# Designed miniproteins, single chains, continued (3): the designs that were tried, part 97

Each design is a single chain, and the fold is of that chain. pLDDT is the mean over its residues in the fold that is shown.

## One batch from the design tools (miniprotein)

Design m11354
Fold by ESMFold2-Fast:
Structure m11354 (fold): chain A 72 residues (1-72)
Amino acid sequence: MSLEELALLSQAVADLGLPGEVATLILSGVVEGRSGAEIARKLAEKFGLSMATARRMVRRFREAARARGIEV
């Protein structure tokens, strides 16, 4: 992943207004090449979220990233 793509992904996460720890986990998962399902599972396990809530957070992140021209 390029530094420009990483910067755009960081901005997409910031635009969602997520707590910093949640934002960091999503961004790290994407950088590591993890699937959306794996990221959602880690969010649910780490933060005590339902799988539905975790999947919605990952989906919203992907929508924000795609709006900035990043395929995720």
Scores: mean pLDDT 76

Design m11355
Fold by ESMFold2-Fast:
Structure m11355 (fold): chain A 55 residues (1-55)
Amino acid sequence: EKKELIKKFQSIFGLKVDGKVDDATKKALIWFQKEFGLKEDGKVDKETEEKLKTL
């Protein structure tokens, strides 16, 4: 479930689609969290996961 959301996020942001939160994906997640007013920790927590489901 989380892996599929991460792959979708990676695809949208033009990153390598492997479902792994590497440095590039983490940096993109922090940017995403900042834009949507979430905690900027680069982790796919419950709030970040729920927001990713809206993409």
Scores: mean pLDDT 79

Design m11356
Fold by ESMFold2-Fast:
Structure m11356 (fold): chain A 65 residues (1-65)
Amino acid sequence: SEAEKAAEELKKELEKRGFNIVSVSAEGDEITVEVDDSLHKTIAAALIGIAKGWELGVSVRVKLV
């Protein structure tokens, strides 16, 4: 599915950028990213995820854990 492909790409991109990613999951048209990092980095990860979601037509949620 598009969400599964987007989840794989997003995980790789965020990890490459140095974010501490706990998990990335896809369910239907929604991707959930769990981040264990500073608030500033979590906001940056959310913005990257939202932009990728708009490009691919999927919803992205980013959670600080």
Scores: mean pLDDT 79

Design m11357
Fold by ESMFold2-Fast:
Structure m11357 (fold): chain A 63 residues (1-63)
Amino acid sequence: DRKKRALELAAKNSEEMAEKFEALAQELYSKNTPEHLKKGAEYQRKADAFRKQAEMSRENAAK
């Protein structure tokens, strides 16, 4: 179904965004200052949100 394919593509795009924000968070954590750790945590939260969005899109695609 067209909707299923669109949801699977949306899931893939969200997973790619999660990977990018995870990489940014890790780079900030490596600098080990309070400001960088705070910003890293913000990017990690964004990555977690994209991972959750990808999961929901895949669940909807399976229905």
Scores: mean pLDDT 83

Design m11358
Fold by ESMFold2-Fast:
Structure m11358 (fold): chain A 81 residues (1-81)
Amino acid sequence: MGRELLEEAERLARQADDAYKRGRYDEALRLARQARRLALEAVRLSEEDGVDPARATGAALRGIGLEVTAAIALGLPLSVA
């Protein structure tokens, strides 16, 4: 379960970065939020599912960074701070 969540989070983070590069900040924000949610769940399950906690944490931080960047571009309040 955790490994599947991590792989999906990494996929969504790549899609969020692509959307951001295309100026689709609304889509980038949505995808980044979903990636962050799944990566944080993977971190929570890392001790149970043998998922690398460093990899899961890295994915969560990447998702947060993409969400913050997209939110700033849209003039929205930061969900992390």
Scores: mean pLDDT 74

Design m11359
Fold by ESMFold2-Fast:
Structure m11359 (fold): chain A 66 residues (1-66)
Amino acid sequence: SSLEKGLANAKKLVDSGAPASAIAAALHDLRKAGLPDEELIELAERALEKHPESRILQDFLEKLKA
């Protein structure tokens, strides 16, 4: 499914040290595909561990928690 492929892609981007913008784009696509907010928050928090000053990832996470 598109959700499974998107999730695998997002995990790979986080693990490979991809740019925060690429990770954020993947997370937005997962949100549109219906990934639960809890799982999106977990992925965004893991991405922020690798990109602690990323405003794009911080803004995404804040929007999910709002």
Scores: mean pLDDT 83

Design m11360
Fold by ESMFold2-Fast:
Structure m11360 (fold): chain A 80 residues (1-80)
Amino acid sequence: VKKMPKLTEEQKEKLKEFLRLLGEAEQALRDPSTSPEERRRLVERAEEALRELEETTGEGLEAFVKRARRTLELMRERLA
């Protein structure tokens, strides 16, 4: 039974990319001068990065992925 397996280099790279895109989406949502179209585009890019991370992990990041997915759902709701 695997207990909290260490991340592979590929998983770390995908995680870093996802967190970068998530941060960009959060900044856009906080900036009232950012268009709704641009905010939606940034949220969608973060969703794509999360999907790539899911495909790479198989096991080990399920709890993180579920939380990240919920965060993106809340961001989509904030897009109005």
Scores: mean pLDDT 75

Design m11361
Fold by ESMFold2-Fast:
Structure m11361 (fold): chain A 89 residues (1-89)
Amino acid sequence: SAGEEAFARSLAEALGIPLETARRKIAALRAEIAALSEEQRQQLEDALEAAGAAGGKREAILEAARRVAELLPVLSLEDLEKLIEYQEK
């Protein structure tokens, strides 16, 4: 999909990895999301909502990123921090 390809390109640029590696990470991420329990899915939704409600507060966004990394380890905390930096550019 256009959204998936756009995300793959952004992920590759943000992490400094080849596009094919980014696509493999996205496939692994989809598998991890599909494997989440109802409780883990709620925790992920809560973390994303907290990030959205942060109003650009870096500290709150980083705290949400730590929770996401715990639920979706294919994207490490370092990967999520690079994505946050990329979005700030």
Scores: mean pLDDT 78

Design m11362
Fold by ESMFold2-Fast:
Structure m11362 (fold): chain A 74 residues (1-74)
Amino acid sequence: SEALELLSQYRPGYEREIAEILAAEQGITDPETIEIMAGIIGKELEALRRDPSLLDENPENAQRVLDALRKVLE
């Protein structure tokens, strides 16, 4: 599974880079908002890494975050 492979490559700190990518795509420049986004993304990625079955519960949101993670890894 591509999703499982991406999750295996996740490391603490990538949340910040993912949040910066997603914020830039949305025109968000506020540091406080980006920090909040990073926290939410980090919690979601850790949850998915511990229980990949969560991909089936909210696949659209999970795919969005995984796509950003893939960009960080490039």
Scores: mean pLDDT 78

Design m11363
Fold by ESMFold2-Fast:
Parts: C-alpha cells; sequence; structure tokens
Structure m11363 (fold): chain A 103 residues (1-103)
C-alpha cells in the first residue's frame, strides 16, 4: 500500500461524568466527541464534531468508537468497566488520554 502521510489529531482532554444511567464521555481537541455510555460500558449515543467529513463506527460489543477521515483512523475511544469504575481512553496519532469515574 502507498505510504500516506499520517493525519495528526490532537486530544486536549477526556472527561467521564457519572449519570443515573451510566456515564457521559467527553473528548475535546481537533475532533470533539460526546458519548453516552450505560453502566456496562456500552456506548448508546454518540455525537462527533470536526471541521472535516468523518465516518463513525461503533464495535459490535458497543465498547469501542472509531472515527475515520476517509480510509484513515484518526481517533479511537475505548470504554471499559472494572468493578464500579468506568474508564474511557481516547487514542490518536498524538498519543492516548484516559479518564475514569466510579459509579
Amino acid sequence: PPDLPPIEVKVDSVTVTATSDGATVTVTGDVNVTAKVDKNGVITEVTVEADVPLNVFISEDGKTLTVRAGDHEVLTVTVSRNGNTLTATATSSSGSKSASVTL
């Protein structure tokens, strides 16, 4: 495959806020994501905002959100639950940022 230059997406912050139904995950940066997550860490609703056209994919287990610009993955958000703790990790070319909340 031809070497495509990497699309650099910067993540500025990740925040996880507990709600009565689970949590809200907010990612800010070059791509802004707001995801609603149930108590099991399954993504139920997502909003993605950016200055470029994006494709959004949610995994079959509902725990991974992938954002693509064309054929290039620019942002991945993974949600996990360990005991009563929900953790969201946003990964991009600039690295990874994580936040956690106790339910």
Scores: mean pLDDT 80

Design m11364
Fold by ESMFold2-Fast:
Structure m11364 (fold): chain A 83 residues (1-83)
Amino acid sequence: STDQQRQRLVLQAIRDVSQLQIQNPDDTDLVRQHAQQLAQQVLQQTGDQSASDQVLQTADTLIQNPSLSQRTLRSADSGIRSL
């Protein structure tokens, strides 16, 4: 239950960051700022710094490699549906 809720929150944040990057490919600051807000929400809801860090690391990866965003979005959606 708690582990599934934590995984769902992380995957939802990753989905949202991936979608935002796809919609705003040239607005790195917007994507980074939104990722920081989502990471803080994950930290507040889970108390898990590692979960928060995963959101930020994923955002940095997608900013550096925008071609991964569609695959990351699909992966996160599939993960959420599996929970």
Scores: mean pLDDT 87

Design m11365
Fold by ESMFold2-Fast:
Structure m11365 (fold): chain A 84 residues (1-84)
Amino acid sequence: KEEKIKELEKEYEKALEEIEASNIPEEEKEELKEALELMYKVSLEMLDLDSEEYAEIAKQLEPATDGREIKEKAEKFLELLEKK
């Protein structure tokens, strides 16, 4: 479980860095950061859930954004968790 938590933390940090490095408006960055934080918290809870429940939650928390690279990072984060 600790190893999975560290993986989630690393992916979350990478996603935050990509958001900060992007050229999108600050308001959109804040919305994406909040979405990522929610996804991270849900992912931690997911470690105690089955794969089906996780998949449904992940779909609900998918960020709405015009930032392609940021979205890719969020999607990679979700994919990493689905494989576990």
Scores: mean pLDDT 62

Design m11366
Fold by ESMFold2-Fast:
Structure m11366 (fold): chain A 69 residues (1-69)
Amino acid sequence: MKMVLSDGRVLDSMEAILQAVRDGLLRAAAQFEQHADTPMAVLSDGRVLRSEEEIAAAIGEGIEKAEEL
């Protein structure tokens, strides 16, 4: 898994490693039924949430902000 390109593309960089890890995790999640619930959501504010609890917290915070202001 060690590949470094002179053109500036490092296949062993954070992005390449993260992509490989993500592919492995995605396969493992499918085996553990976690694939049934992919809690990745992109909100209109441009925020990317990776879990349902993060989504719920963001919604709650938005509502509370409206009440406080």
Scores: mean pLDDT 55

Design m11367
Fold by ESMFold2-Fast:
Structure m11367 (fold): chain A 71 residues (1-71)
Amino acid sequence: DKATLLAKVQEAAKKAWELMQEAIARGDRETARFIRDALLEANDAMQKGDLETAVKILEEAVKRAEERLAA
């Protein structure tokens, strides 16, 4: 339902924000920019009412950011 999707967006966005701050703290500008751009894209999807797309964007960004920061 819409409430479940919104909760997933909020959870993924919080995780993405935390990873972006970690990237900034480490001086990893490329990863920080990648996460920032994903957050902006997800926000655009949310403004259009497409919560499913917003979840997919954020969950994929979190996964790729974790991979980048683990390398």
Scores: mean pLDDT 86

Design m11368
Fold by ESMFold2-Fast:
Structure m11368 (fold): chain A 97 residues (1-97)
Amino acid sequence: MYKAVARVSGGDIHVVVEDGKVEEISGPNQELGEAAAKLAVDIMKRLPLVKKIVIDGGEIEVYAETREAALMAAAVLAHEIAKLTGGKITSLSVEEV
């Protein structure tokens, strides 16, 4: 299993999606949380190797079966969330877990 972590400035979003199902949406902006959850579910439908996505404030964690799937999903999510919040991607990393 691989974990990719992206950091995005400008957003306070709390979302957990596992196996294509939204488990949690919280935080001060419900509409932003719902938009982020939809993006995460849509990515998991297109990339079934992605198993879990956690967004906590500005930190996006993607858990996938391959390094490439984890990095791609984290990069796409970070880019889309940056567009929604007016923020910037500040880091992207991946490790085997």
Scores: mean pLDDT 82

Design m11369
Fold by ESMFold2-Fast:
Structure m11369 (fold): chain A 65 residues (1-65)
Amino acid sequence: KEYVGTGKEAGEFLEKLGDKEVKVEGLESGVSGSGNGYEGGITILQAAQEAGLPVEKLKVKVTEL
């Protein structure tokens, strides 16, 4: 399953997935990472910094692995 939304919305989605393995991709910066929901949250923050955007405006794709 795939989800696309803001970094804030993606963070909420990651909480619902629990310990599921996910891939998180920042759509503006090309930053990506795979791991659990906590690791996905770190990837969102890195993508926001790289893009120069606040998390609430960053577009993120989350893919359940």
Scores: mean pLDDT 79

Design m11370
Fold by ESMFold2-Fast:
Structure m11370 (fold): chain A 79 residues (1-79)
Amino acid sequence: MVSKEELDKEVDEALARMMGYLLGREEDPEEVRKAVEELAERQPKEVVIEALEQAIRVARERGREDVAKVLEEKLEELK
């Protein structure tokens, strides 16, 4: 049976994946930058890093190199 701590970790991982997907689908690079900064204020660093890695994949799959570049810049700032 999953403990509360393990369940909370799974929820955090699911949230990171969902947030990353949404960030990667953002149309405006400046809105992406702003959203990442807001996310970094509200979420643990590990969750933000996971979300950014997912967002970069989604942005590249969409052919949005401008969005992917902003996400990579923010990921490097957090590492």
Scores: mean pLDDT 76

Design m11371
Fold by ESMFold2-Fast:
Structure m11371 (fold): chain A 88 residues (1-88)
Amino acid sequence: VQLTPEQEQALQHLVEESADLIRSFGLDPANPGHKQSLLQFLQKELVFYDKDGNGLISKEEFEAFLRVLLKDDPEKEKKIQHLMSLLE
């Protein structure tokens, strides 16, 4: 699956700014190697959201992925809106 530069930037921003997300995966937010591992894991998970198999993630598929990822976050709607704004 190929991410746009904007999608890659949005995932990078999420990983850099969301220490609680990193900890929820059993990783250390102070460890840059753990941040990179999470980023790579999230990119691989997006393969399951490529519903048409074209190797690209649509804006709608990316939003669906973020909703699943942040489902237990009390600020999920605000965070999703912010991350989706990076794709525009």
Scores: mean pLDDT 76

Design m11372
Fold by ESMFold2-Fast:
Structure m11372 (fold): chain A 77 residues (1-77)
Amino acid sequence: YAERALELLREALELARRDPREPPEVVRHTEEAIRALEAGDYAAALRHVGEAARASTNPEVVRLLEEAGVLLAIARA
């Protein structure tokens, strides 16, 4: 689950960086989520994924972030 979540977060980050209409906080929170996940802090990763998804204006980015969030919630349990 963590490996798949990391893959989805990296894909979301790439899409957010390529979309000039995305708020910069989406990129920032997605980067923080990736760092937290790599450090094993699933609670911090989940918080940052939630912040990024709420700020995002790109439905594909939101979909990837939400899917990653579900996988992280399962991995944390």
Scores: mean pLDDT 84

Design m11373
Fold by ESMFold2-Fast:
Structure m11373 (fold): chain A 69 residues (1-69)
Amino acid sequence: GTSDYNTSSTYVNNSITLINNGDYNNSYNTGMTGIDYGNTSSSNGNTNSSTVISHSDNVVSMSMDNINT
């Protein structure tokens, strides 16, 4: 599963969600281990938002669905 979401894809998606909107934590309301994935988000700080809002909403599904490896 290392070729499914290369560094480029996973990296950009995660960064975009955090830095752009920060919706990463907001949309991630699974109720199981949201904090685990949120830890990755916290590393950025999500200072600026409202750049790729639509992307954030989409990446959350991928992030939670592809959080393995």
Scores: mean pLDDT 36

Design m11374
Fold by ESMFold2-Fast:
Formats: sequence, structure tokens, C-alpha cells
Structure m11374 (fold): chain A 94 residues (1-94)
Amino acid sequence: MTRTVEVKTNEELLKKAREMAKEMALTGDESAVIKAEDGTVLRIKMEKTPYDERSYRASFYNEEGKLIATQIVEIMPDGKVILSNEVWTPEALE
């Protein structure tokens, strides 16, 4: 089921997206939406990676459905969640 969370600014969208990606890796949620007060939306999709049993690729899409960023979310054997290999597209920098 898609979870929706609201934030006040567009800068908080990206920050909240990283936090939710970590949470989604732990809960097993596949999709989430974050909305800013101005109506801007960011969609997160989680996909399990083939190289690690507790590793996920988080893909971030804007309101037009355009991919703006990806990152790897890794759950360490000690339960620590790490974000790595973050890649931002030109659309995320505008």
C-alpha cells in the first residue's frame, strides 16, 4: 500500500524521501508519496537488488513521473541502515 506524507518545503521533500527510503527498507513497503504544501509530489519506489538479500534500490520520481534520483539502501547485519551510491539527475538540480 502506498503511504503518503506531507512536508512544508521542497528541500524537505528530498530529506524526507531519504528518511522514508530507510524506513521502507525496514518495513518492506514498495511505494510511498511525499507532498509539499504547494502541491509538489515526490514518489518513492523500492526494488530489491540481486547482489544482497537486505539491499534495495530507492528510485525517486517527480510529479510528472520523471526519475530524478536513485540511491542504494543497505541494512547491515547489526541492523544499521546505510544510504549509498546516490545519483541525482539534472532535473533534481534545477
Scores: mean pLDDT 71

Design m11375
Fold by ESMFold2-Fast:
Structure m11375 (fold): chain A 90 residues (1-90)
Amino acid sequence: SAAELARQIGAALARAAQTVRDKLIAEGKERQGMEVSQQVSLLLGEARRAAAAGDFATMRKYLEEAIRLIETQDPEVGEELRREIDAILA
């Protein structure tokens, strides 16, 4: 179902955000790492609210924004995230 796919994509995004946060913290960029993690968490919260309301178009918009945020912060993690999403959608 679309809701189950969104749940799996959300979990993949949460793991990717954690990896980006940990990498930034290791580089001494603790504040930036916290900001990225917080932004992804907010976007995932909005996606969950949209899904609960049956608004799957808005849910998709917030998931796409979260994916773009990860890709912009860390292209390597973004590429791994895209591969994981492709596997979920297969």
Scores: mean pLDDT 86

Design m11376
Fold by ESMFold2-Fast:
Structure m11376 (fold): chain A 68 residues (1-68)
Amino acid sequence: GKPREIVIEVDSFEEAFALLAELRAAGVELEVLDMSSTKIVVRVVSPKEVTIGGLRLRKGDVLVIRVK
């Protein structure tokens, strides 16, 4: 499928980094595209497709993690 943007809201940067650490521990390779005071934007580099904690991720998908 075509790459898509997935928005995830978290309450803190600690929660955002914990989510990224969980994805990496599960074998998801991520590239950081942008980081600001309110969000972290990452791209899924590999694998081709995976489902973790109800999140269905594909290679090329962009995750926008917004801090409330």
Scores: mean pLDDT 81

Design m11377
Fold by ESMFold2-Fast:
Structure m11377 (fold): chain A 91 residues (1-91)
Amino acid sequence: SELEKLLKELPEWVQKILENLKKVMEEVIKELGLSKDTIKALKQKFKDAVKELAEISKTEKDERKFVAKSTGIVLRLMGDIEQARLDELKR
């Protein structure tokens, strides 16, 4: 898929973080039995984060700035997964 191609073009450390976040997301989905709409939203958030990281990887030439920007995107994605987990536990 296009998403898998974009993932492979990212620095290895970013790929490892995203793969671990995908596993966490899949475990939250499986163990908590999230709704189809919530699953779709989380998968879209993951795809959006990968696309944004791929764009920054092409446009940001300063490695320090790349790390700062990519860390922000990763933390936002972590927050989205955590919010979905917390919302399900409050039901």
Scores: mean pLDDT 84

Design m11378
Fold by ESMFold2-Fast:
Structure m11378 (fold): chain A 73 residues (1-73)
Amino acid sequence: AVAAPPAFGGFKAETPEGLTPAESALIETAVLMAKKLGKSEEEIEEIKKMEPGEVAERARRMAAELAARRAAE
């Protein structure tokens, strides 16, 4: 038979059961900001794996960076 394992459950970096809708939205917002700043996929993955509080703080830092970049224009 063809090998078809059920799923990858050994490294659940994201726990859907542990996240609120607000936390999910926050992570999406932070990822969007990171993409706007040209952050690497590595940094985006880091953001997705951070605690909600860390994600919020990272988002604020990225907003400041984006504002500074706009000021340079």
Scores: mean pLDDT 69

Design m11379
Fold by ESMFold2-Fast:
Structure m11379 (fold): chain A 83 residues (1-83)
Amino acid sequence: MEEEIERLLEEFKREHPDASPLELLAVRLAAELKRWETLERLRKAKSVEEFRSIVESDPELTKALAEELEREAARLREAAALA
């Protein structure tokens, strides 16, 4: 499963070379949560606005993304406080 997710992320990065870390995270979480329909829609998104709309249409993905961003924000705040 991990190897399939890694391959999927590599394919997405090739199809969308300007994809933000946030977009890559959303694609990874969609695959990990087995949100296949949402994942297919994300891969076909033609704009950042369309991408966000697709993420927001999936409550499970939106919740997972928010939780992961909160963990990343906490890590960054901790690193900044130590500097």
Scores: mean pLDDT 77

Design m11380
Fold by ESMFold2-Fast:
Structure m11380 (fold): chain A 97 residues (1-97)
Amino acid sequence: MKALEYARKALELAETDPEKAMQYLSEAVKLINEEAKKKGLEWVFKELRDLIRKTKDPYKALEELSKKAKEEGNDLVLEIIEAVRYMVEAVEKINKL
């Protein structure tokens, strides 16, 4: 998934080139939303939001959703979760600067 590649690049650049990292983050967000709409997977974002509210920890929420997706064999949902994980990590690194 192109969104996953862009999210990974954002994380790699977060500390060395935060301006370029923000550009990759913006594109990753756009791409992930487009893929979710095309595949009828917008529910993934709702489920993630609900889990974040319950866990108070985005990484715990991502881990729980990832475990469920692995058990169901849903590789596309796993790619969406991993892309969001890289985006969250990139944002945290940029904000720590």
Scores: mean pLDDT 82

Design m11381
Fold by ESMFold2-Fast:
Structure m11381 (fold): chain A 94 residues (1-94)
Amino acid sequence: SMVDKLRELADKVIETVRKLVEEGKSFEEIAHEIARIVQEEMDKLTEEERNDAEALFSVVLQVLSEAEKAGVTDPEEIAARIRAAVDAYLAQLE
């Protein structure tokens, strides 16, 4: 389903964020890598799914920005915050 594809994309993005935060990468470096992953996956998606993937990407970037401003540096905490926001977003698509 569309939601299943978006969940797979979200899982890939969340694991990438967790790893890059653990490696001490900047917000800009993390955002660049997420954009790369999302762009590569866009080629596999329909027009409707691409719109939802773009919205999902915006949710991830917003949570990352808020975590950075709050001084959150724990990779697991950042991953958990993104997971919660993504799950809430995907629940709206049911």
Scores: mean pLDDT 81

Design m11382
Fold by ESMFold2-Fast:
Structure m11382 (fold): chain A 106 residues (1-106)
Amino acid sequence: SDFEKMLKILQELSQRFLEELRKLAAKHGLDPKSPRIKQLRDELSRVLSKALAKLMAGVSKEDVIKEAEKEIRKAADKLKLPPSVTKGLVELMRKLVDEAAAEIAK
């Protein structure tokens, strides 16, 4: 079912996202258990879920990526993250949205 497919994609992307976020935090000397990184995780999980819902509703991948990047940059600015971390988060989100769009198209 489409609902089962959506849940599977969301679960796989969420697991991938958490692991990649942990690696990105470690690379930049950030404590992955800090309140700031936990807040970032919650914000980005919301952005990813919203992106998946929009892709399933037929919104173009390009438009979904543009909105996700905008929301990530706002979250990173609010949390005063270094520009290098923000760049890594944007690249990660583009990759995950590309993977989600490919899975939905199957």
Scores: mean pLDDT 82

Design m11383
Fold by ESMFold2-Fast:
Structure m11383 (fold): chain A 81 residues (1-81)
Amino acid sequence: LAEIDTTPEIEAVEEANRETLQKADEAIRAGDREAAIRYGKEVALAFLRAGHREVARNVLRALAAATGADFEALLAEVEAA
C-alpha cells in the first residue's frame, strides 16, 4: 500500500510524459546515465510545473538511486529551471 494515491492530475502528467518516462527507464536499463538523468530531470520538471512537488522529488530520488547521481544536485538543477 502506498500512502500517496495517484490523483487524476498526476495520472494526466504521467500520460502526457509517457514517452519521456519510457526513455528514462530504457536509459537506466541500458546503463546510459547521461540520457537517464536528462529524461528523468525532464519528467521531474513537468511534475514541478504541474504543482506536484513531492512526486517530482520522488522521481529525482529514484533517478539518483538508479544512476548514482547526487539527489540534491538534481533537485537544485530542476528547481532552477
Scores: mean pLDDT 77

Design m11384
Fold by ESMFold2-Fast:
Structure m11384 (fold): chain A 69 residues (1-69)
Amino acid sequence: MEKIKEYLKKLAKENNGDGRVIQSIFDPDLDGEFNEKSKEAIKEFEKKLGLPVTGEVNDEILEAIQSVS
């Protein structure tokens, strides 16, 4: 659980603190369009959680992330 939050922090740093990636993952209402880094993060979450690796934000990923928060 803590590793997911740590991964998001690293991803934000890689994008010079761009919060869009994190918002895209946590807020589906803002998930209209995001960069390839967001997809990579989602794929890594999917693999870590044992979900199908699609690179898309879905309810299973959001539920898992929200349960960490």
Scores: mean pLDDT 56

Design m11385
Fold by ESMFold2-Fast:
Order: structure tokens, then sequence, then C-alpha cells
Structure m11385 (fold): chain A 70 residues (1-70)
């Protein structure tokens, strides 16, 4: 469900991003009402931090699942 998907996203991000960037993404997921805007912002962070393509694809898949629940 929504909380479980958010937790999976954050656990995956903790392996590849700094604590500050993980907190930024967590705040976006908890406080934003526009899932498309959140998804675009997260995708930009992942590109800027040079997260591997496989990890980015997994995160975008989780974001898609989250969108279906909102």
Amino acid sequence: KKKEIIEKILELLKKHLSKEKVEEVENLLKNSKDIAEITEHIAKILKEEKVPVEVRNELMSLMSELAELL
C-alpha cells in the first residue's frame, strides 16, 4: 500500500543518495499533491546524483505504483 511503497523508495534511495537528498524526496512524497510534478522532480534528482539506470528504472516503477494509489 502507499506507506509500504514510500518505504521501499526511501530504502532504495538511502543506498545511492546522501541523507539530505533522501529527506528532500521524502518531503516531496509526503507533502506534494501532484504526482506528476513529484515524479519529474525525483527523476531530476536521480539524474543529477548519477544514480544507476537500473536503480532509476526500479524507482520510476515504484512511483508508477504510488500514482495508481493516489
Scores: mean pLDDT 77

Design m11386
Fold by ESMFold2-Fast:
Structure m11386 (fold): chain A 69 residues (1-69)
Amino acid sequence: SEPRVAPAPRAQPPADNPPSTDLDTLLADAEHALQKIAEDLVKEHGEAGYVARMPRPDGTTAEAINPPK
């Protein structure tokens, strides 16, 4: 089967980052980005690495999974 090696750590163009100064929109964008990253890492490493949790000012918590190192 084709080797599924993660692409090298390359700077992705921040085209998906809206120039919003709204705190509500900024938080939603950050959470969406974290979930997207977690999903990509899980698909690549098969749910490996570590879990990162960030508390929101609303009192909720967002989670993201990143590989170690």
Scores: mean pLDDT 59

Design m11387
Fold by ESMFold2-Fast:
Structure m11387 (fold): chain A 113 residues (1-113)
Amino acid sequence: SVEEQELVQKLKNFAKEKNISSEILEKVLENFEMYSKSFPQVSLEARYWSTLGVLYLQSGRKDEAEEAYKKAIEADPTDRVAWNNLIFLLEELGREDEAEEVAKEFDKLFPAK
């Protein structure tokens, strides 16, 4: 869509501003396209913030990645990708208690039954 093309351009501009490599950008844009096709019901705002979080993470900006994933969840709590990425980031940072709390919140929204 036109809106998705505008967001892709924003992601490209962001990568250029933050000096993120073209290789990282290409992989993240491929993931964004797959995300949009697999979860079209998730809001464009949430998908944008989730993707921006991945760009931050791939560039080593872990604090900004965390904030971006949280913004994605705030924009659309049904964004499973943002929840999983936040949990994984917290685990990788050794923040196990915080990861467990986020996982409990996720489980309440997406119960196994």
Scores: mean pLDDT 82

Design m11388
Fold by ESMFold2-Fast:
Structure m11388 (fold): chain A 143 residues (1-143)
Amino acid sequence: MQAEEERRRRGEELSFAGYMAGRSAAKNAADPKNYENGKDLVTGFITALGDLALEDPSAAPDVRRALRAFGEGMSEAIKRLAKDPKKAEEAGERVRETAEEIGRLLAAGAAGTPAEARRLTAEAQRLATEMLDDLAATLAADK
């Protein structure tokens, strides 16, 4: 019972952190001066979640929830940053889908060997970088 309360709290805290990280990532991607800082923040966040899943496989559902919240946070920020509502909706859908896939990769790492988990974390970082590059290009073209 106490362990279930601690897991629920961890899940809520990770979900909130993911949402805030997503909002920050989208805002940083919209500003060329902050783009590299945004990329470092996102890759660091993914590495931390991958390490958590390796250290505690029971955190895999919480890691997936954090990445869903991350995608929602990015999508919400994109609505404020984009001038074209249709492009905002399409970009928001793409970042949510990519965040869900990153969450799946990191959660799958929790069930694998440490070597497999590291490989999946590297693939998740690649997808996140590609997502940020696409978002930055989309927002730049919308000016």
Scores: mean pLDDT 83

